# Designed miniproteins, single chains, continued (2): the designs that were tried, part 103

Each design is a single chain, and the fold is of that chain. pLDDT is the mean over its residues in the fold that is shown.

## One batch from the design tools (miniprotein)

Design m7577
Fold by ESMFold2-Fast:
Structure m7577 (fold): chain A 88 residues (1-88)
Amino acid sequence: VEEKAKEIVKETLTKIYDALKDKLSEAEFMVLEFHLHYAMREALKLKSLEPIEALKQNVNHLLPKEVAEIVNSEISKLEEELRKLLEE
């Protein structure tokens, strides 16, 4: 489960980077990476999607609106994959 979760986070970060590399600084990307790994770890501990939903709310406060919409679209896809993983 942890191995698959780490893979999902890496895939999500790669998609975000490819979509936003001209709009996100290296520092902003590192902060997002930290928060995604943290939220995933908490979701696995709690067996809950609540940390992922909290992250989506925080993204709206950390990033400009147009960037946050793209990031949250990718996080929503991660959330769907994590939901299936938690059902295993």
Scores: mean pLDDT 80

Design m7578
Fold by ESMFold2-Fast:
Formats: C-alpha cells, structure tokens, sequence
Structure m7578 (fold): chain A 69 residues (1-69)
C-alpha cells in the first residue's frame, strides 16, 4: 500500500542516518510523488536500498523512479 511504502522510505532514511526517525516520518507523510521518487533514488545512491527494493516501493507509490546509477 502507499502508506506502507511511505513508512518503508522513512525507516530507510533513519537507518541510513540521513534523517532522525521522527523527521523522516513527517517528511515522507507530507511528500508528493516526485519527492518520494527522488528520496528512493537517493537511498539507492547511499547504499541503503537496492535498486529492486526502490523499484518495488515506487510501484506501490505509483511513481516513476529517476534514472538509477
């Protein structure tokens, strides 16, 4: 679900040390689809998410990922 995908992105941001857990959750709750896609791509670049995980999250959110490395 979209809500589950947003929670997974917030958890990944916190695990990667890119944001505190509470801020990560707030940002992901407020983020539009383009921001969510960019965050997923950034997490792949940071080595926190695999390309497959990011694509799955993007599919659940109904967004297109930016070009991955």
Amino acid sequence: SREEARRRLAEALARGGLAPPEEARRVMEEAGPGVLARVAASLVRAGVLSEEEARRIAEELGVELPELP
Scores: mean pLDDT 77

Design m7579
Fold by ESMFold2-Fast:
Structure m7579 (fold): chain A 79 residues (1-79)
Amino acid sequence: MLEEKIKELKEKAKKGDPEAIYRLVLASYFLDRGEEEKALRVMEATLEEIRKIAKEENLQDFLDIWEAERKVKEGKQVA
């Protein structure tokens, strides 16, 4: 399950999806530290959970960049 989510995020990140890139970066960070539960949370969590996790790990910069990218993407509506 966890590894399957990482594979999915890797493919989306390769396509330049900023959401997938940030989730993958955070998930990889937690996996490197042996925090599989936090990694899984980041991959499946809402922005609220990601914000809390980023604060706990002092990764607020990643969250700020992710939110900026999200606002830019909101300007590009798709059917």
Scores: mean pLDDT 67

Design m7580
Fold by ESMFold2-Fast:
Structure m7580 (fold): chain A 66 residues (1-66)
Amino acid sequence: DRAREVEELREQLRATLAYLRASTDEALKRATRDHVRGLLSLPDLPEEYRELLEAALAELDALLAE
């Protein structure tokens, strides 16, 4: 069930981003951003996953902006 998988990804991203917003671990933030970028480079990525991952990448970019 793709809808369930999308919901699970949304919850995982929400939890991860909440943790990273409170964290001072810049290496973990960069590693997470690099992982999201890698997922977004997949040629067969479903649009629902792409939308969630693009939103997460924008938030990670904002967290790492100096």
Scores: mean pLDDT 83

Design m7581
Fold by ESMFold2-Fast:
Structure m7581 (fold): chain A 78 residues (1-78)
Amino acid sequence: GMLEEIIEKSIKYLYIKGNEEVKKYAIEAGRAFKRKDYKTAAEYLLKAAELSESEELKEIALKGARAAYQLAGVEPPF
């Protein structure tokens, strides 16, 4: 669905464009997403946002985190 596409695209972009720590959290978010642990995926994407060196990367990570929280049925903490 649309939310799953947003999460997948966000993870891919962070993996390609992020620094080493952002890539690490993108990988962990992807693992959580594959096992349908959307809350854990959202939490890793939020950590990726905090470590993102550019506003564009931060916004992409936050968009992915918001979509993952929504799939988890949880209100985003931001």
Scores: mean pLDDT 87

Design m7582
Fold by ESMFold2-Fast:
Structure m7582 (fold): chain A 89 residues (1-89)
Amino acid sequence: LSERIKEIEEEAKKLGGADNPEMQKKALELLKELAEEVIRTSTDPKLLAVAKRLLIEIRKALNEPAPSEEELKELEELEKKAKEVLEKE
């Protein structure tokens, strides 16, 4: 999964990032699909927290509707768990 994330990031950078709006949108759509895949398949609270936060930011960048209160609450709980795990490492 981390290798796939890195490949998508590298492709997005090669495509000119913010200098090309169409390519930026395509990169955001790919990152959205990846974040959704992580949310569906991962049981790791750290990955889930990162993926859900990333998905919210991607949706904002794509001018999609704001997340629900339930979604934000779930994200906050996952972020707290992820932070607690990091502090123990």
Scores: mean pLDDT 70

Design m7583
Fold by ESMFold2-Fast:
Formats: structure tokens, sequence, C-alpha cells
Structure m7583 (fold): chain A 60 residues (1-60)
């Protein structure tokens, strides 16, 4: 199974959860712009970590 397919599915799952993350940070006192920026950074970091984990398995 391709790494690209797994990452695409993960990206869609993160996009579905994005508005919930934004709402969570806004409930904590962040502005909408700050909440969106932080949620985007979290999604990007999670996708990057997943990509490196999948590559690590191939290198082993």
Amino acid sequence: MSMEEILEKAKKALEEQFPKLVAFFQSGGMSAEQAEAVAQDINDAMLTMLEWALKKEEES
C-alpha cells in the first residue's frame, strides 16, 4: 500500500477535524486567526510525523 494513499487519507481526516480544533483553541481564548494558524500547524506537523514514520519502516 502506498505511502501517498495513507497520507491522503490522513489529510482528509485532519481536514474533517480542523473546525473542531479551531473551536477548541477559540474556547481557550485565541482569536479565530490564531486558532486557525495553530490548528494548521498541528495538522502539518502530524502529517510530517506520519510521513517520517512510514519512511522509517521502509528503511528498517
Scores: mean pLDDT 79

Design m7584
Fold by ESMFold2-Fast:
Formats: C-alpha cells, sequence, structure tokens
Structure m7584 (fold): chain A 90 residues (1-90)
C-alpha cells in the first residue's frame, strides 16, 4: 500500500501537530513563553496546510491548539487571530 501525495502530506502534518503541541505545552510548564509562541506559530502553519488540503476539521484543531498556546504565553492578539481562523476552517 502506497499513500497518495495528499495522504502522505496529511500524515506528516499530523505528526508535526503532535510534536509542536507537546513542545509548546512543555515550554509553558518551564515558563518559556518564547518557545511556546514558536510552537504556536508552527501549529498555525500546520492548520493552514490542512485547510489547503481540505482537512477542515484538522485545520480547526491545529488553529485552536495554536490559540491556546498563544493565550497561555500572553499573546492575546495572536490567540484571537488563531481562534478566528479555526472558526473559518469549520
Amino acid sequence: MVLSDKELEAAVLEVAYAVYLSVGRKALERGDREAAVESAEELARIGEKFKELGYNEEAAEAYRAAAELYREAGDEELAREAEEKAREAE
């Protein structure tokens, strides 16, 4: 069984989502807000790529994860933008 290019891209994005969500949460536990923001930025990019591929539910989940990390890191503006993108993706 060989994955299509679209399926392979989605699988890579799913792995990236899990990694960056974990890294961002651990950064927040350590008080490293900069690393948490970097992880949130990567989650937002993952959300955009899922949306481009038509995986709207996964895109919304990625944007919501980004919003959560932005909010916990203290970046309220980026958190709102990510939440709006999540609602638009659904």
Scores: mean pLDDT 85

Design m7585
Fold by ESMFold2-Fast:
Structure m7585 (fold): chain A 98 residues (1-98)
Amino acid sequence: MKAQAEKLFKELEEYTKRVNEYSKKAIEAAKAGDIEQAEKYVKEAVEYTGRAVQAGYEASALDPSLAPEMDKKVQESIDLTTKAAAAVLAARKAQAAA
């Protein structure tokens, strides 16, 4: 169903944009020492990454020709969220050890 796949692709693009925005904000907050705010941004990035993964896989199932682009956007979202979470965890550990 092409129309449904196109809708899911659009949702995926919106979700990946949000993942990028929140991941950057999380890293910036962690660098500023605002661990509470950084953890809130990571939570948002994780939630949007989950939505991106679901939308991407559903769209790929409906239109397999979209799979390479979907897989790329989904993987980029996972990588960004993972890096943001790791940065926040490292900052939290450093603050606890000080």
Scores: mean pLDDT 84

Design m7586
Fold by ESMFold2-Fast:
Structure m7586 (fold): chain A 58 residues (1-58)
Amino acid sequence: GMMEKAEEAADRGGVRAAIAAGKALDREQLRTASYEGALAAGVPEEEARRAAEKAGMG
């Protein structure tokens, strides 16, 4: 019935939100590593930020 579909959608929504959060954390870690690595190599902050954005996008 309609109630079963609503419960199923909520369950699937929760799982999708958890997966999205996990992917966001992975991308954030990759961005942070790229940014810090670039700064350690003497790259200007603007270029380090650009490199981090590129790493987060693939």
Scores: mean pLDDT 69

Design m7587
Fold by ESMFold2-Fast:
Structure m7587 (fold): chain A 85 residues (1-85)
Amino acid sequence: SEEIKKEAKELIKEIEKLEKEVKELLKKTPEGSEKEKRLTLLMFRIIAAHSDAEIAYRTENREMLEIARKEIERIKRELKQLKKE
């Protein structure tokens, strides 16, 4: 439906902002640190969620959209904690 496509498009924009934020934070993070490792793993999870959101957009799949949304919410919570370190 148009509603699913609209929600998926907005989620993709949010994911792209999150990707940019993590990339900028990685540039400022000491090489070889535990924080760099955790941010790198977080980036892989963001890439996977981006793919899921794109599939949800193309297939108009509500279940896949909700899976991607929940994963992004978890990623945002973890990133918030990492930014406090």
Scores: mean pLDDT 89

Design m7588
Fold by ESMFold2-Fast:
Structure m7588 (fold): chain A 111 residues (1-111)
Amino acid sequence: SLEVQRLLLRTLTTFIAIGGEIQLVINQTKDAQKKAQLSSLSDQMNQLVQRFVAAVDARDIAGAQATLQQLTQLLYQTISVVQTVNPSMAANLQVLLDHFQELARQTIAAL
């Protein structure tokens, strides 16, 4: 439906904003281990968001819910790492995560 497409677009736009904030943290991080960990987490989340889109397109509610749970766990892990580098950016990422979760839940509810 048009409403599902609008909600999915808003969900993906918020995820792009999250990715941008993570990239800024990666660029400012001098710790090679944390830089590598954040890059790995970012890559995993990009794969999971593609899986979330595929589940939404297939109207697979269970698959979309499972993928959202996995994305949420990786986002919490990412925020924990960011907190050790830049607490202010971690707080901003938490706001974006809350917004992403709400939009993703609305997208699934509209299926």
Scores: mean pLDDT 91

Design m7589
Fold by ESMFold2-Fast:
Structure m7589 (fold): chain A 82 residues (1-82)
Amino acid sequence: MRTLANSTIDYADDTIQMITDIGRQNGIEDVSRDSVQQIRDARRRVQDTIRSNSSDDVIRQQMLDLMRTIHDSWIRIDDAIS
C-alpha cells in the first residue's frame, strides 16, 4: 500500500506540473491554479495518512480521493480550453 500511495503522490506532482504548463500556454492560469490547489490539498491528505500510521483502508480512501481530484481537474482544464 505505501509504495502504491507514494507512486500516486509522484503522479500527482507530475500532473500539477503538466496542468500548470497547459494553463500558462492556453491563458487559463486561474482555472489551472484552482485545479492545482485542489490536487495539492488531496496530495497533502494522502501524505498525512502515510505519516500518521493510518490503516491501509484510510490510505486507500485518500488515494482514491486524490485520483478523483486529478480526474475532475483534467475535465475542468479540457472544458476551459474547449
Scores: mean pLDDT 86

Design m7590
Fold by ESMFold2-Fast:
Structure m7590 (fold): chain A 84 residues (1-84)
Amino acid sequence: REAELDRLVAEILELARRLPDLDAKELLEAIRRILALLKEAGSLISDEDQEAFVARYEEELAEAERLLREAYEARREEIEAAAA
């Protein structure tokens, strides 16, 4: 389970780091992929383990969140147009 979480978090971070180089359609698909991976990670964690999970992956999750927020803020119109 821990090895699975390590892989999911690594994939999320790798995708987040690629966001600035993607076109609008690829960016939207990457965001959807990140959200799907986060849901999958969440399904593997009990409520009691949530705090431990956040603590273990604090730096990686913070970087991924920052990159995702920056990409969305900078390219909101492109993302919304691609989603329409």
Scores: mean pLDDT 75

Design m7591
Fold by ESMFold2-Fast:
Structure m7591 (fold): chain A 89 residues (1-89)
Amino acid sequence: MEQAIADVRAAFDAIEKALKEGNLKEASILTVAFAIQLVGEDLLSEEEITEVIRDLNKAIEYAKQGKIDEALKLIRETRDRVLERLRAR
């Protein structure tokens, strides 16, 4: 479980960094890679994975609109929700 938590945290940190740097293409690629990771490791339900990816894509759309603070807030809220679910297992 500790490794899974570390890997999830690293994935969110990478996406947040890409958004802060304005690298929207990289943020999108990292989001796809994270979806594949979540499916492969069976860490979350299909519904939970769908919600996470939806929220990450919404954050990228906020960043495309210049709403970077809203994008970062959504990324952080999504990260905290995922980490809480993993700790509750």
Scores: mean pLDDT 84

Design m7592
Fold by ESMFold2-Fast:
Structure m7592 (fold): chain A 90 residues (1-90)
Amino acid sequence: SVEKQFLVNFLRRTREAVRAAKSKEEILLVLDGAIAGLKEFQKRASPELKKILQEAIDELNRMKKDVEEGKLTKEDVVARLDEIIERIES
């Protein structure tokens, strides 16, 4: 669907922004921006897309916490974003 493709493209841009980040602080700012953007999309989304968006928001919040706690590297965050993208595309 067009909505699903828009979400995938948004997450791909988020991945590239994470890849370009030069510090833990910059990764956290990118993840915060992505969470805020997905929450805005969720307000106007179909019920089916709202569920997909909520799952993505929950996963991004977990990644943010793990980055803050030093449990995830930048490469780990990129890999998890790729997993989310692949799951949504399938």
Scores: mean pLDDT 88

Design m7593
Fold by ESMFold2-Fast:
Structure m7593 (fold): chain A 63 residues (1-63)
Amino acid sequence: VTEEERKELKKFVAEAEKQPTLSPEQRDLLMLYYTAEMAKKAGHEELAEELYRQAVDLYKKIK
């Protein structure tokens, strides 16, 4: 995952969090992103990178 892809993902997540209703795909993306953030905080760097990659892949399909 590139820095630019991560920035775009973070911006999308912030905008989605402001919406009163989320699509199933938006919910899945938020779950992947939050799980990646938790994995990184727990020291599971490789798992975090994989989850960020999955979130970016899903973002590209939704956009």
Scores: mean pLDDT 81

Design m7594
Fold by ESMFold2-Fast:
Structure m7594 (fold): chain A 90 residues (1-90)
Amino acid sequence: PVTLTMPNGTVQVLDPNRIIELPEDSGLAKELGKTSLTYKDAVLAGADSAIRLALENMRKRGASEEEIAAAKAELEAGKAAEEALLDAAS
């Protein structure tokens, strides 16, 4: 595992295979239909939500379909890089 210091000063250990328990009333647990998942799955689900929100905001401001597609590709590439980093930390 790799230790990472977050911007808020919290120290996290990157263990992508660690099982985490979500509160049953959490939005993520309701969306996934389960309360137990790996840390990697939780991180990637969070990234998906962030990408969706960013693309919705671009659409709301009148961005073209081409601009949205380019931004989606860049954000998804960032997610893929994070997934690869989590896999390397295993």
Scores: mean pLDDT 72

Design m7595
Fold by ESMFold2-Fast:
Structure m7595 (fold): chain A 82 residues (1-82)
Amino acid sequence: EVSFTNVTETSVTISGKGKPGSQYLIKVYENGKLVKSLEITADENGNFSATLTNLKPNTTYSFEIIDLETGEVVASGSFTTK
């Protein structure tokens, strides 16, 4: 499960739960074009979060979260800035 918080005109915080200590890659797309990518590590309880900044206002982005050990997409979806 992935949740979105701190949604503004230029930012969003994505948070979720994975395997403790595992690395994930967040890829963010605008109209099918990769615009941001972030590597994150889940903590000892499996919790992770990443804040995306310098986004465009009133814009829908799609995202994928990839397990870097397996290469599998573990979460995907979209969000819209204010």
Scores: mean pLDDT 83

Design m7596
Fold by ESMFold2-Fast:
Structure m7596 (fold): chain A 87 residues (1-87)
Amino acid sequence: DKRELARKAQEYLGKGVGAVGAGDFETAVKYFEKAAELAEKAGAREGAEYARKAKEAAAAGDVQRAVDYAVQGMEAAQRQAGLPPPP
């Protein structure tokens, strides 16, 4: 189910943001990687690209870039998969 995969991608993007906020960049990288995989399977190409950028920013310890890319990934997944706005 494309919508289920896109929703799970948004969930993992949110978990990645939480991990970045906690200073756990290793966990954030893993969550953003999973989000990119799920977004790609959902056909949310832009969402997957932003999730990969969030992963790269998290790996560099760049909190602001990681959060900004993750938010853009959630928005792209919403548009491409017809999901409701994130809470």
Scores: mean pLDDT 81

Design m7597
Fold by ESMFold2-Fast:
Structure m7597 (fold): chain A 107 residues (1-107)
Amino acid sequence: SMNQQEMNQVILLMHLVAMSTEILLVIREELKNGEISEEQAEEAKKIVTEWSKKLSDMIMNNSSVSDIEKEIKEMLEKLRPLLSEKAYKVVEEEAKWFLEKYKELRS
C-alpha cells in the first residue's frame, strides 16, 4: 500500500479502457442496425478516441473530480446529436459509472 496512488491510477485507467470500449461497441451496434450513418459513426468514434486520450492524461496528472466531470459532460454533449436517444442513454450511464469510480478512488 506504499504506492496506493499509483495503484488507483492503474485501476482508473482500466476503468477508462472498459468505458471507452463499451461506448465504441454501442456505436458499432448502432451502425450495424442502421440507427446511425457511417459519417455519424466515424465522427462519434473520433470523439471517443480523442476524449479517451485526454482523460488518460488527466488521470496520470491526478486531475480533480470537478475537471473529470466537466470533460465527461463535454464529451456527452458532443456525442448526443450523433447517437439515437437509446444509445445516448447507455453511453450516459457508462460515463456516470466511471465518474462514480473516479470519485471513490480519489477519496
Scores: mean pLDDT 87

Design m7598
Fold by ESMFold2-Fast:
Structure m7598 (fold): chain A 65 residues (1-65)
Amino acid sequence: SADKTQLLAEYFKLERQQHHLRLQQIIEESDSAEDAADRVFIYLSTLGKVVNPEEEYQRILQLLS
């Protein structure tokens, strides 16, 4: 959902609209909150936005659940 995308973008300091659109697409295409969290985590990792992997994965999962 757009609201979940916005919360993720604010938490990870994503300023570009393209990142919001990609996060929304990942969430919409995912079969579960865990699948969405895995895909979002990989995407954020490619952007160099993940600093504390275990803590940030749990935060992503919480926001998407």
Scores: mean pLDDT 83

Design m7599
Fold by ESMFold2-Fast:
Structure m7599 (fold): chain A 68 residues (1-68)
Amino acid sequence: GSEILIPIGPNDTIEQIGLEIFKKTGYPLAPELLESVEQLRAVLREYGLFIDENQTFQPGDTLTIKQA
């Protein structure tokens, strides 16, 4: 599979991170389902995407998303 890299900015919310992911993948965004890391993981799973369980979501981190 390929990896998608999303840099996390100082003011990024989970919803904004989800939007960037969906911009790169072309999947429709549902902002009301992106209120937590757990909801983001669940939505990504439906599209065959996953985030490592040890991924941190602090400013300056780079989120790594993998395809199944």
Scores: mean pLDDT 73

Design m7600
Fold by ESMFold2-Fast:
Structure m7600 (fold): chain A 75 residues (1-75)
Amino acid sequence: SLEERIEAIEAETLAELDAIVAADPEGSEEARRRMLEVVIRAYERMIAAAEEAGDEELKALFQARLDRARAALAA
């Protein structure tokens, strides 16, 4: 289901973010960039899942979040 796909993406994303924090506990700019890249990939996957499920409202929500994450990475 869409819910199960999103939950799986969230769990994988949190694990990857935790690994980045564990590898760089001082929170460098490189770690921040890597975390944003992980978040961007997660939203791209969530958009694809929402599109496959035909959930246009959820797709639009994830697209807005993706756009914000991309803006943060560019800053």
Scores: mean pLDDT 87

Design m7601
Fold by ESMFold2-Fast:
Structure m7601 (fold): chain A 75 residues (1-75)
Amino acid sequence: SLVEKGLEALRKAFEKAFPDPEVQEELNKRIDELLKKVTEPSQLPEAAQELVRFARELAEKHGITLKPVEIKLEL
């Protein structure tokens, strides 16, 4: 589905931007939660913005310097 494709693209983008395993584990957990809530492709841009904010908060908590996150979604 487009939702699954969009969330998979987000997962890959975050793996490249945040190579730290602790950040990746928390982000993957959040993506799995969003898979239960995001039922329409139109919700993907908002989900992506939520994940970016969450990742920034995690990086600040762990003292990790974030690389720019480029998220390309095919909706």
Scores: mean pLDDT 67

Design m7602
Fold by ESMFold2-Fast:
Structure m7602 (fold): chain A 69 residues (1-69)
Amino acid sequence: GSKTYEVTLGPFDSLVALLTSIPGVGEAEAQAFVDAIAADPSRLATGWEALLGLYNGEITVEEARARIA
């Protein structure tokens, strides 16, 4: 199958769990990030790029939020 070790924006529960695994990201911050994407799916592309940067430690939680807001 076309499976890779990639962060998939599938179930919101999985995304929240992944975000809370990042140092400095609490459940409230993870939920707010997911809620922002869910409220406006046009932010998904920007949110995906911000998520990858956050997961790789290239950007801060504040910068990720600023990019999706």
Scores: mean pLDDT 64

Design m7603
Fold by ESMFold2-Fast:
Structure m7603 (fold): chain A 94 residues (1-94)
Amino acid sequence: SAKAEKWKKASESLLEYIKNFKPPSSTPVHLAAASILQLLLQEAKEMELDESIIEEIEKGVKYMLSTPSISAEEAKEFVAKFVEEVTKKALESI
C-alpha cells in the first residue's frame, strides 16, 4: 500500500541518519537521539498508525530523555534497533 511504502521510506531515512549519527558537541547525545525518535513519532501520528505503535514510540522518546549518561555508540545502537522493531510492527498492521 502507499501508506506502507511511505512508512518504509521514512524509517529507512531515519536509519541512514542514525548510521552516520554525529550530534554537534554542544548537543547532549540523549537529546539528539530523542529528537530522531520524535521525528519517527511525528510521522506515525501523521500516518494515523495504531495507538499502540504511537505509545511505544512515545515510551522510547521518554526513555532516551531520561538517560543523559548514554554514550553516542549506545544511543546509535538503541535508536537503530528501536526504529527497526517499530517499523516491522507498524508494517504488520498497515
Scores: mean pLDDT 82

Design m7604
Fold by ESMFold2-Fast:
Structure m7604 (fold): chain A 88 residues (1-88)
Amino acid sequence: MSVAELVEEAGRLMQEVEERALKDPAAYAKLLALEEEMSDRLGKAKTVEEAIAILREFLREAAEVVDLPPELLERLIAVMEQLVRLRF
């Protein structure tokens, strides 16, 4: 899969998460807090493996907040991991 295809797939899966969150204001607020914490921790990550571990943790937490199907969660993790590895 090309970088463009990975970015497009990540965008589609992230849109699904956002659309689910927008249906519940409490879920949306919790998702925003998780994204802020993830962004802070990712900014402090010194290795690709640290970044991937942080990303996996927060994606799993976000999936629980928005009740994302496990199949979509595993696909999102796989796509995001590939994107992180392609940048380092």
Scores: mean pLDDT 79

Design m7605
Fold by ESMFold2-Fast:
Structure m7605 (fold): chain A 101 residues (1-101)
Amino acid sequence: SVEEAVKELQNAYNALLSNDKSRQKTLRDSLLEFGDVFLAFKDQPEILEAALVQLVKQDKTQYQALIMSFKNLKKNYPLDKELDEKLSFIIKSLEAALAKV
């Protein structure tokens, strides 16, 4: 459901923020886990989009800043293809949701 997707994405985001107080390597692992939550909804694109639109509507500025953070981290790990692909998917998904609010 959309409500379950919102809850899972919020929980993953909170875990990411919690690990941001550690080192970049721990943050990278948290981003891979966050990316896996997005990928888990890949076969349910309407649910993923609706959940992301709801999250972005709550604080548009926060999600714009988050997109920039992911773009910066992607640039910091140019040889990590798995992270690059996951971050690219997250960024595109968030930008698509942002365009609808």
Scores: mean pLDDT 76

Design m7606
Fold by ESMFold2-Fast:
Structure m7606 (fold): chain A 85 residues (1-85)
Amino acid sequence: SADEELLKLTGEIQEFVAEAKKKVAGDPEKEKKFLEELEKFDKKLQEYGDKFVAAKSEKEKEEVLKKLKKEFEEFKKKVEEIIKE
Protein backbone atom coordinates (compact mmCIF):
# COMPACT_ATOMS: atom_id res chain seq x y z
CA SER A 1 0.00 0.00 0.00
CA ALA A 2 0.99 3.66 -0.33
CA ASP A 3 0.98 3.93 3.49
CA GLU A 4 3.51 1.05 3.72
CA GLU A 5 5.66 2.67 0.99
CA LEU A 6 5.62 5.99 2.91
CA LEU A 7 6.72 4.20 6.12
CA LYS A 8 9.59 2.52 4.22
CA LEU A 9 10.59 5.81 2.52
CA THR A 10 10.55 7.63 5.90
CA GLY A 11 12.94 5.00 7.29
CA GLU A 12 15.25 5.37 4.26
CA ILE A 13 15.26 9.18 4.68
CA GLN A 14 16.06 8.93 8.42
CA GLU A 15 18.91 6.45 7.78
CA PHE A 16 20.39 8.58 4.94
CA VAL A 17 20.27 11.77 7.08
CA ALA A 18 21.90 10.01 10.07
CA GLU A 19 24.75 8.63 7.90
CA ALA A 20 25.28 11.96 6.07
CA LYS A 21 25.44 13.78 9.43
CA LYS A 22 28.23 11.41 10.56
CA LYS A 23 30.16 11.96 7.28
CA VAL A 24 30.13 15.79 7.59
CA ALA A 25 30.85 15.78 11.36
CA GLY A 26 34.03 17.73 12.22
CA ASP A 27 34.04 19.78 8.96
CA PRO A 28 32.22 23.07 9.76
CA GLU A 29 31.88 24.09 6.07
CA LYS A 30 30.40 20.72 5.00
CA GLU A 31 28.19 20.60 8.12
CA LYS A 32 26.80 24.09 7.33
CA LYS A 33 26.07 23.18 3.67
CA PHE A 34 24.47 19.88 4.75
CA LEU A 35 22.23 21.64 7.32
CA GLU A 36 21.13 24.22 4.68
CA GLU A 37 20.14 21.41 2.25
CA LEU A 38 18.47 19.47 5.10
CA GLU A 39 16.37 22.56 6.00
CA LYS A 40 15.23 22.91 2.36
CA PHE A 41 14.39 19.18 2.13
CA ASP A 42 12.57 19.23 5.52
CA LYS A 43 10.25 21.96 4.16
CA LYS A 44 9.53 19.79 1.08
CA LEU A 45 9.02 16.72 3.27
CA GLN A 46 6.44 18.65 5.35
CA GLU A 47 4.68 19.89 2.17
CA TYR A 48 4.46 16.41 0.61
CA GLY A 49 3.50 14.86 3.98
CA ASP A 50 0.55 17.27 4.19
CA LYS A 51 -0.44 16.43 0.57
CA PHE A 52 -0.25 12.70 1.36
CA VAL A 53 -2.56 13.07 4.40
CA ALA A 54 -4.98 15.22 2.32
CA ALA A 55 -5.06 12.68 -0.58
CA LYS A 56 -8.56 11.21 -1.15
CA SER A 57 -7.52 8.05 -3.00
CA GLU A 58 -4.72 5.45 -3.19
CA LYS A 59 -3.83 6.82 -6.68
CA GLU A 60 -3.41 10.37 -5.31
CA LYS A 61 -1.22 9.01 -2.46
CA GLU A 62 0.94 7.12 -5.01
CA GLU A 63 1.43 10.32 -7.09
CA VAL A 64 2.49 12.26 -3.94
CA LEU A 65 4.95 9.45 -3.04
CA LYS A 66 6.39 9.46 -6.58
CA LYS A 67 7.11 13.20 -6.30
CA LEU A 68 8.53 12.85 -2.77
CA LYS A 69 10.84 10.02 -3.97
CA LYS A 70 12.11 12.36 -6.75
CA GLU A 71 12.74 15.16 -4.21
CA PHE A 72 14.62 12.67 -1.98
CA GLU A 73 16.78 11.54 -4.95
CA GLU A 74 17.67 15.20 -5.69
CA PHE A 75 18.44 15.82 -1.99
CA LYS A 76 20.71 12.71 -1.89
CA LYS A 77 22.68 13.93 -4.95
CA LYS A 78 23.26 17.38 -3.39
CA VAL A 79 24.34 15.87 -0.05
CA GLU A 80 26.68 13.38 -1.81
CA GLU A 81 28.34 16.35 -3.61
CA ILE A 82 28.86 18.11 -0.24
CA ILE A 83 30.41 14.95 1.29
CA LYS A 84 32.63 14.30 -1.78
CA GLU A 85 34.07 17.84 -2.01
Scores: mean pLDDT 87

Design m7607
Fold by ESMFold2-Fast:
Structure m7607 (fold): chain A 78 residues (1-78)
Amino acid sequence: GSKLTVGALREYLRAEFKLSDEKINDLLVLLGIPPDSSDDFPLGDELVTRLKNFQKLAGLNVDGIAGPETVAALKKLV
């Protein structure tokens, strides 16, 4: 979908990577997103910027996409 929100990211991580709500909240905090943000909260360019910064530090491809490699690296930190 064209709209990126906290709820969409939570559902993506839960459905695709089988993460618990606790681990999802830890990942949101790591990305600088408040865990108490509503599911309708738009992530927009801020999430893309934070993902690119993380990917660069982790030695991953810097595309700003929460793909399997990026999520696997984030999961190791929580």
Scores: mean pLDDT 73

Design m7608
Fold by ESMFold2-Fast:
Structure m7608 (fold): chain A 59 residues (1-59)
Amino acid sequence: SMEEERRRVVILTATKLRLIGLEIDGASVAELQAEYDRVKPQLSPEDQAEVQKFLDKLA
């Protein structure tokens, strides 16, 4: 549904912005991975792959 798609986009975007904020604040790669692991169950497998790819570029 449109509501499910909007919720998906919001969760994905909020996750990316949170990780960027932590990186700017000097978080380690391990701390970024831990934050991602905490929110991972809220993401679809496709969105999980997108966030993991983003984190891999920061390592």
Scores: mean pLDDT 82

Design m7609
Fold by ESMFold2-Fast:
Structure m7609 (fold): chain A 80 residues (1-80)
Amino acid sequence: SPVAALAAEMRAALAELRALVAQNRDKLSDAEIAQIEQLIAAAERLIAEVEATKDPELVAQLRVLLAQVRETIAWLRERA
């Protein structure tokens, strides 16, 4: 289903984001790490809610959040 595909894409992006944070912990402030961890937690909660409800507004929010996660990944890659 399109929802399952989107959830899988987000989970893959979150796994990459976690790996990049682990690789770059010495180059990140505690505040930056906390902000990224909050983003990951928010994304995981939204995936669970989207999978439970299939609410089109939450699906749209998950797409926006996926773009934000991807931007954060790009930012981390540039600062590595």
Scores: mean pLDDT 88

Design m7610
Fold by ESMFold2-Fast:
Structure m7610 (fold): chain A 55 residues (1-55)
Amino acid sequence: SPFQEVLDYGLELLEKGYSLAETSKKAIEMGRKKGLSNKQIMEVILEMSKYYKKL
């Protein structure tokens, strides 16, 4: 799904050492291009933030 593609992209960037801020910016841009709603983009950022806290 487009949601999972954007989430996987964000998680990969975090694993590569990108900051949460840079990763969030890139995930928002990709999510909008893939037609995600603002709510879905917020859910991606929330999941990325949870993952980042566990790194």
Scores: mean pLDDT 86

Design m7611
Fold by ESMFold2-Fast:
Structure m7611 (fold): chain A 94 residues (1-94)
Amino acid sequence: MRLSEEDIRRELRSVAALSEQAAELARQGNTVRAAFLLTVARSTAWMVAEASGDELAREVAELSDEAFKALMDGNVEKAIELARRAAELARRAL
C-alpha cells in the first residue's frame, strides 16, 4: 500500500494513542476492549512499516502483538508494559 508522509505521521500518532488507551483499559480490568485496541494498533503499525520500510514501526507492531498475547495469557502487567513501550516507540518514529 502507499501512504504519504502526512498519512504516516497521522497513523503513528493514532497507534501511540491506541496503545496508551489499551494500557489504561487493561489496568482497569477491561481486557476485551484493550485487546481490540492492541489489534488495531498492531495492524496500523504493520501497515506503516510495510509502506515506509520504517524499522521502528515494525518494532511497534511486534510489541503490540506481544502485548495482545500477554493479555490472552492473563499476564496483564506484561501487557501494560509492552503497550506503553509500543506507544513510546510510535512517538519516537514520528
Scores: mean pLDDT 84

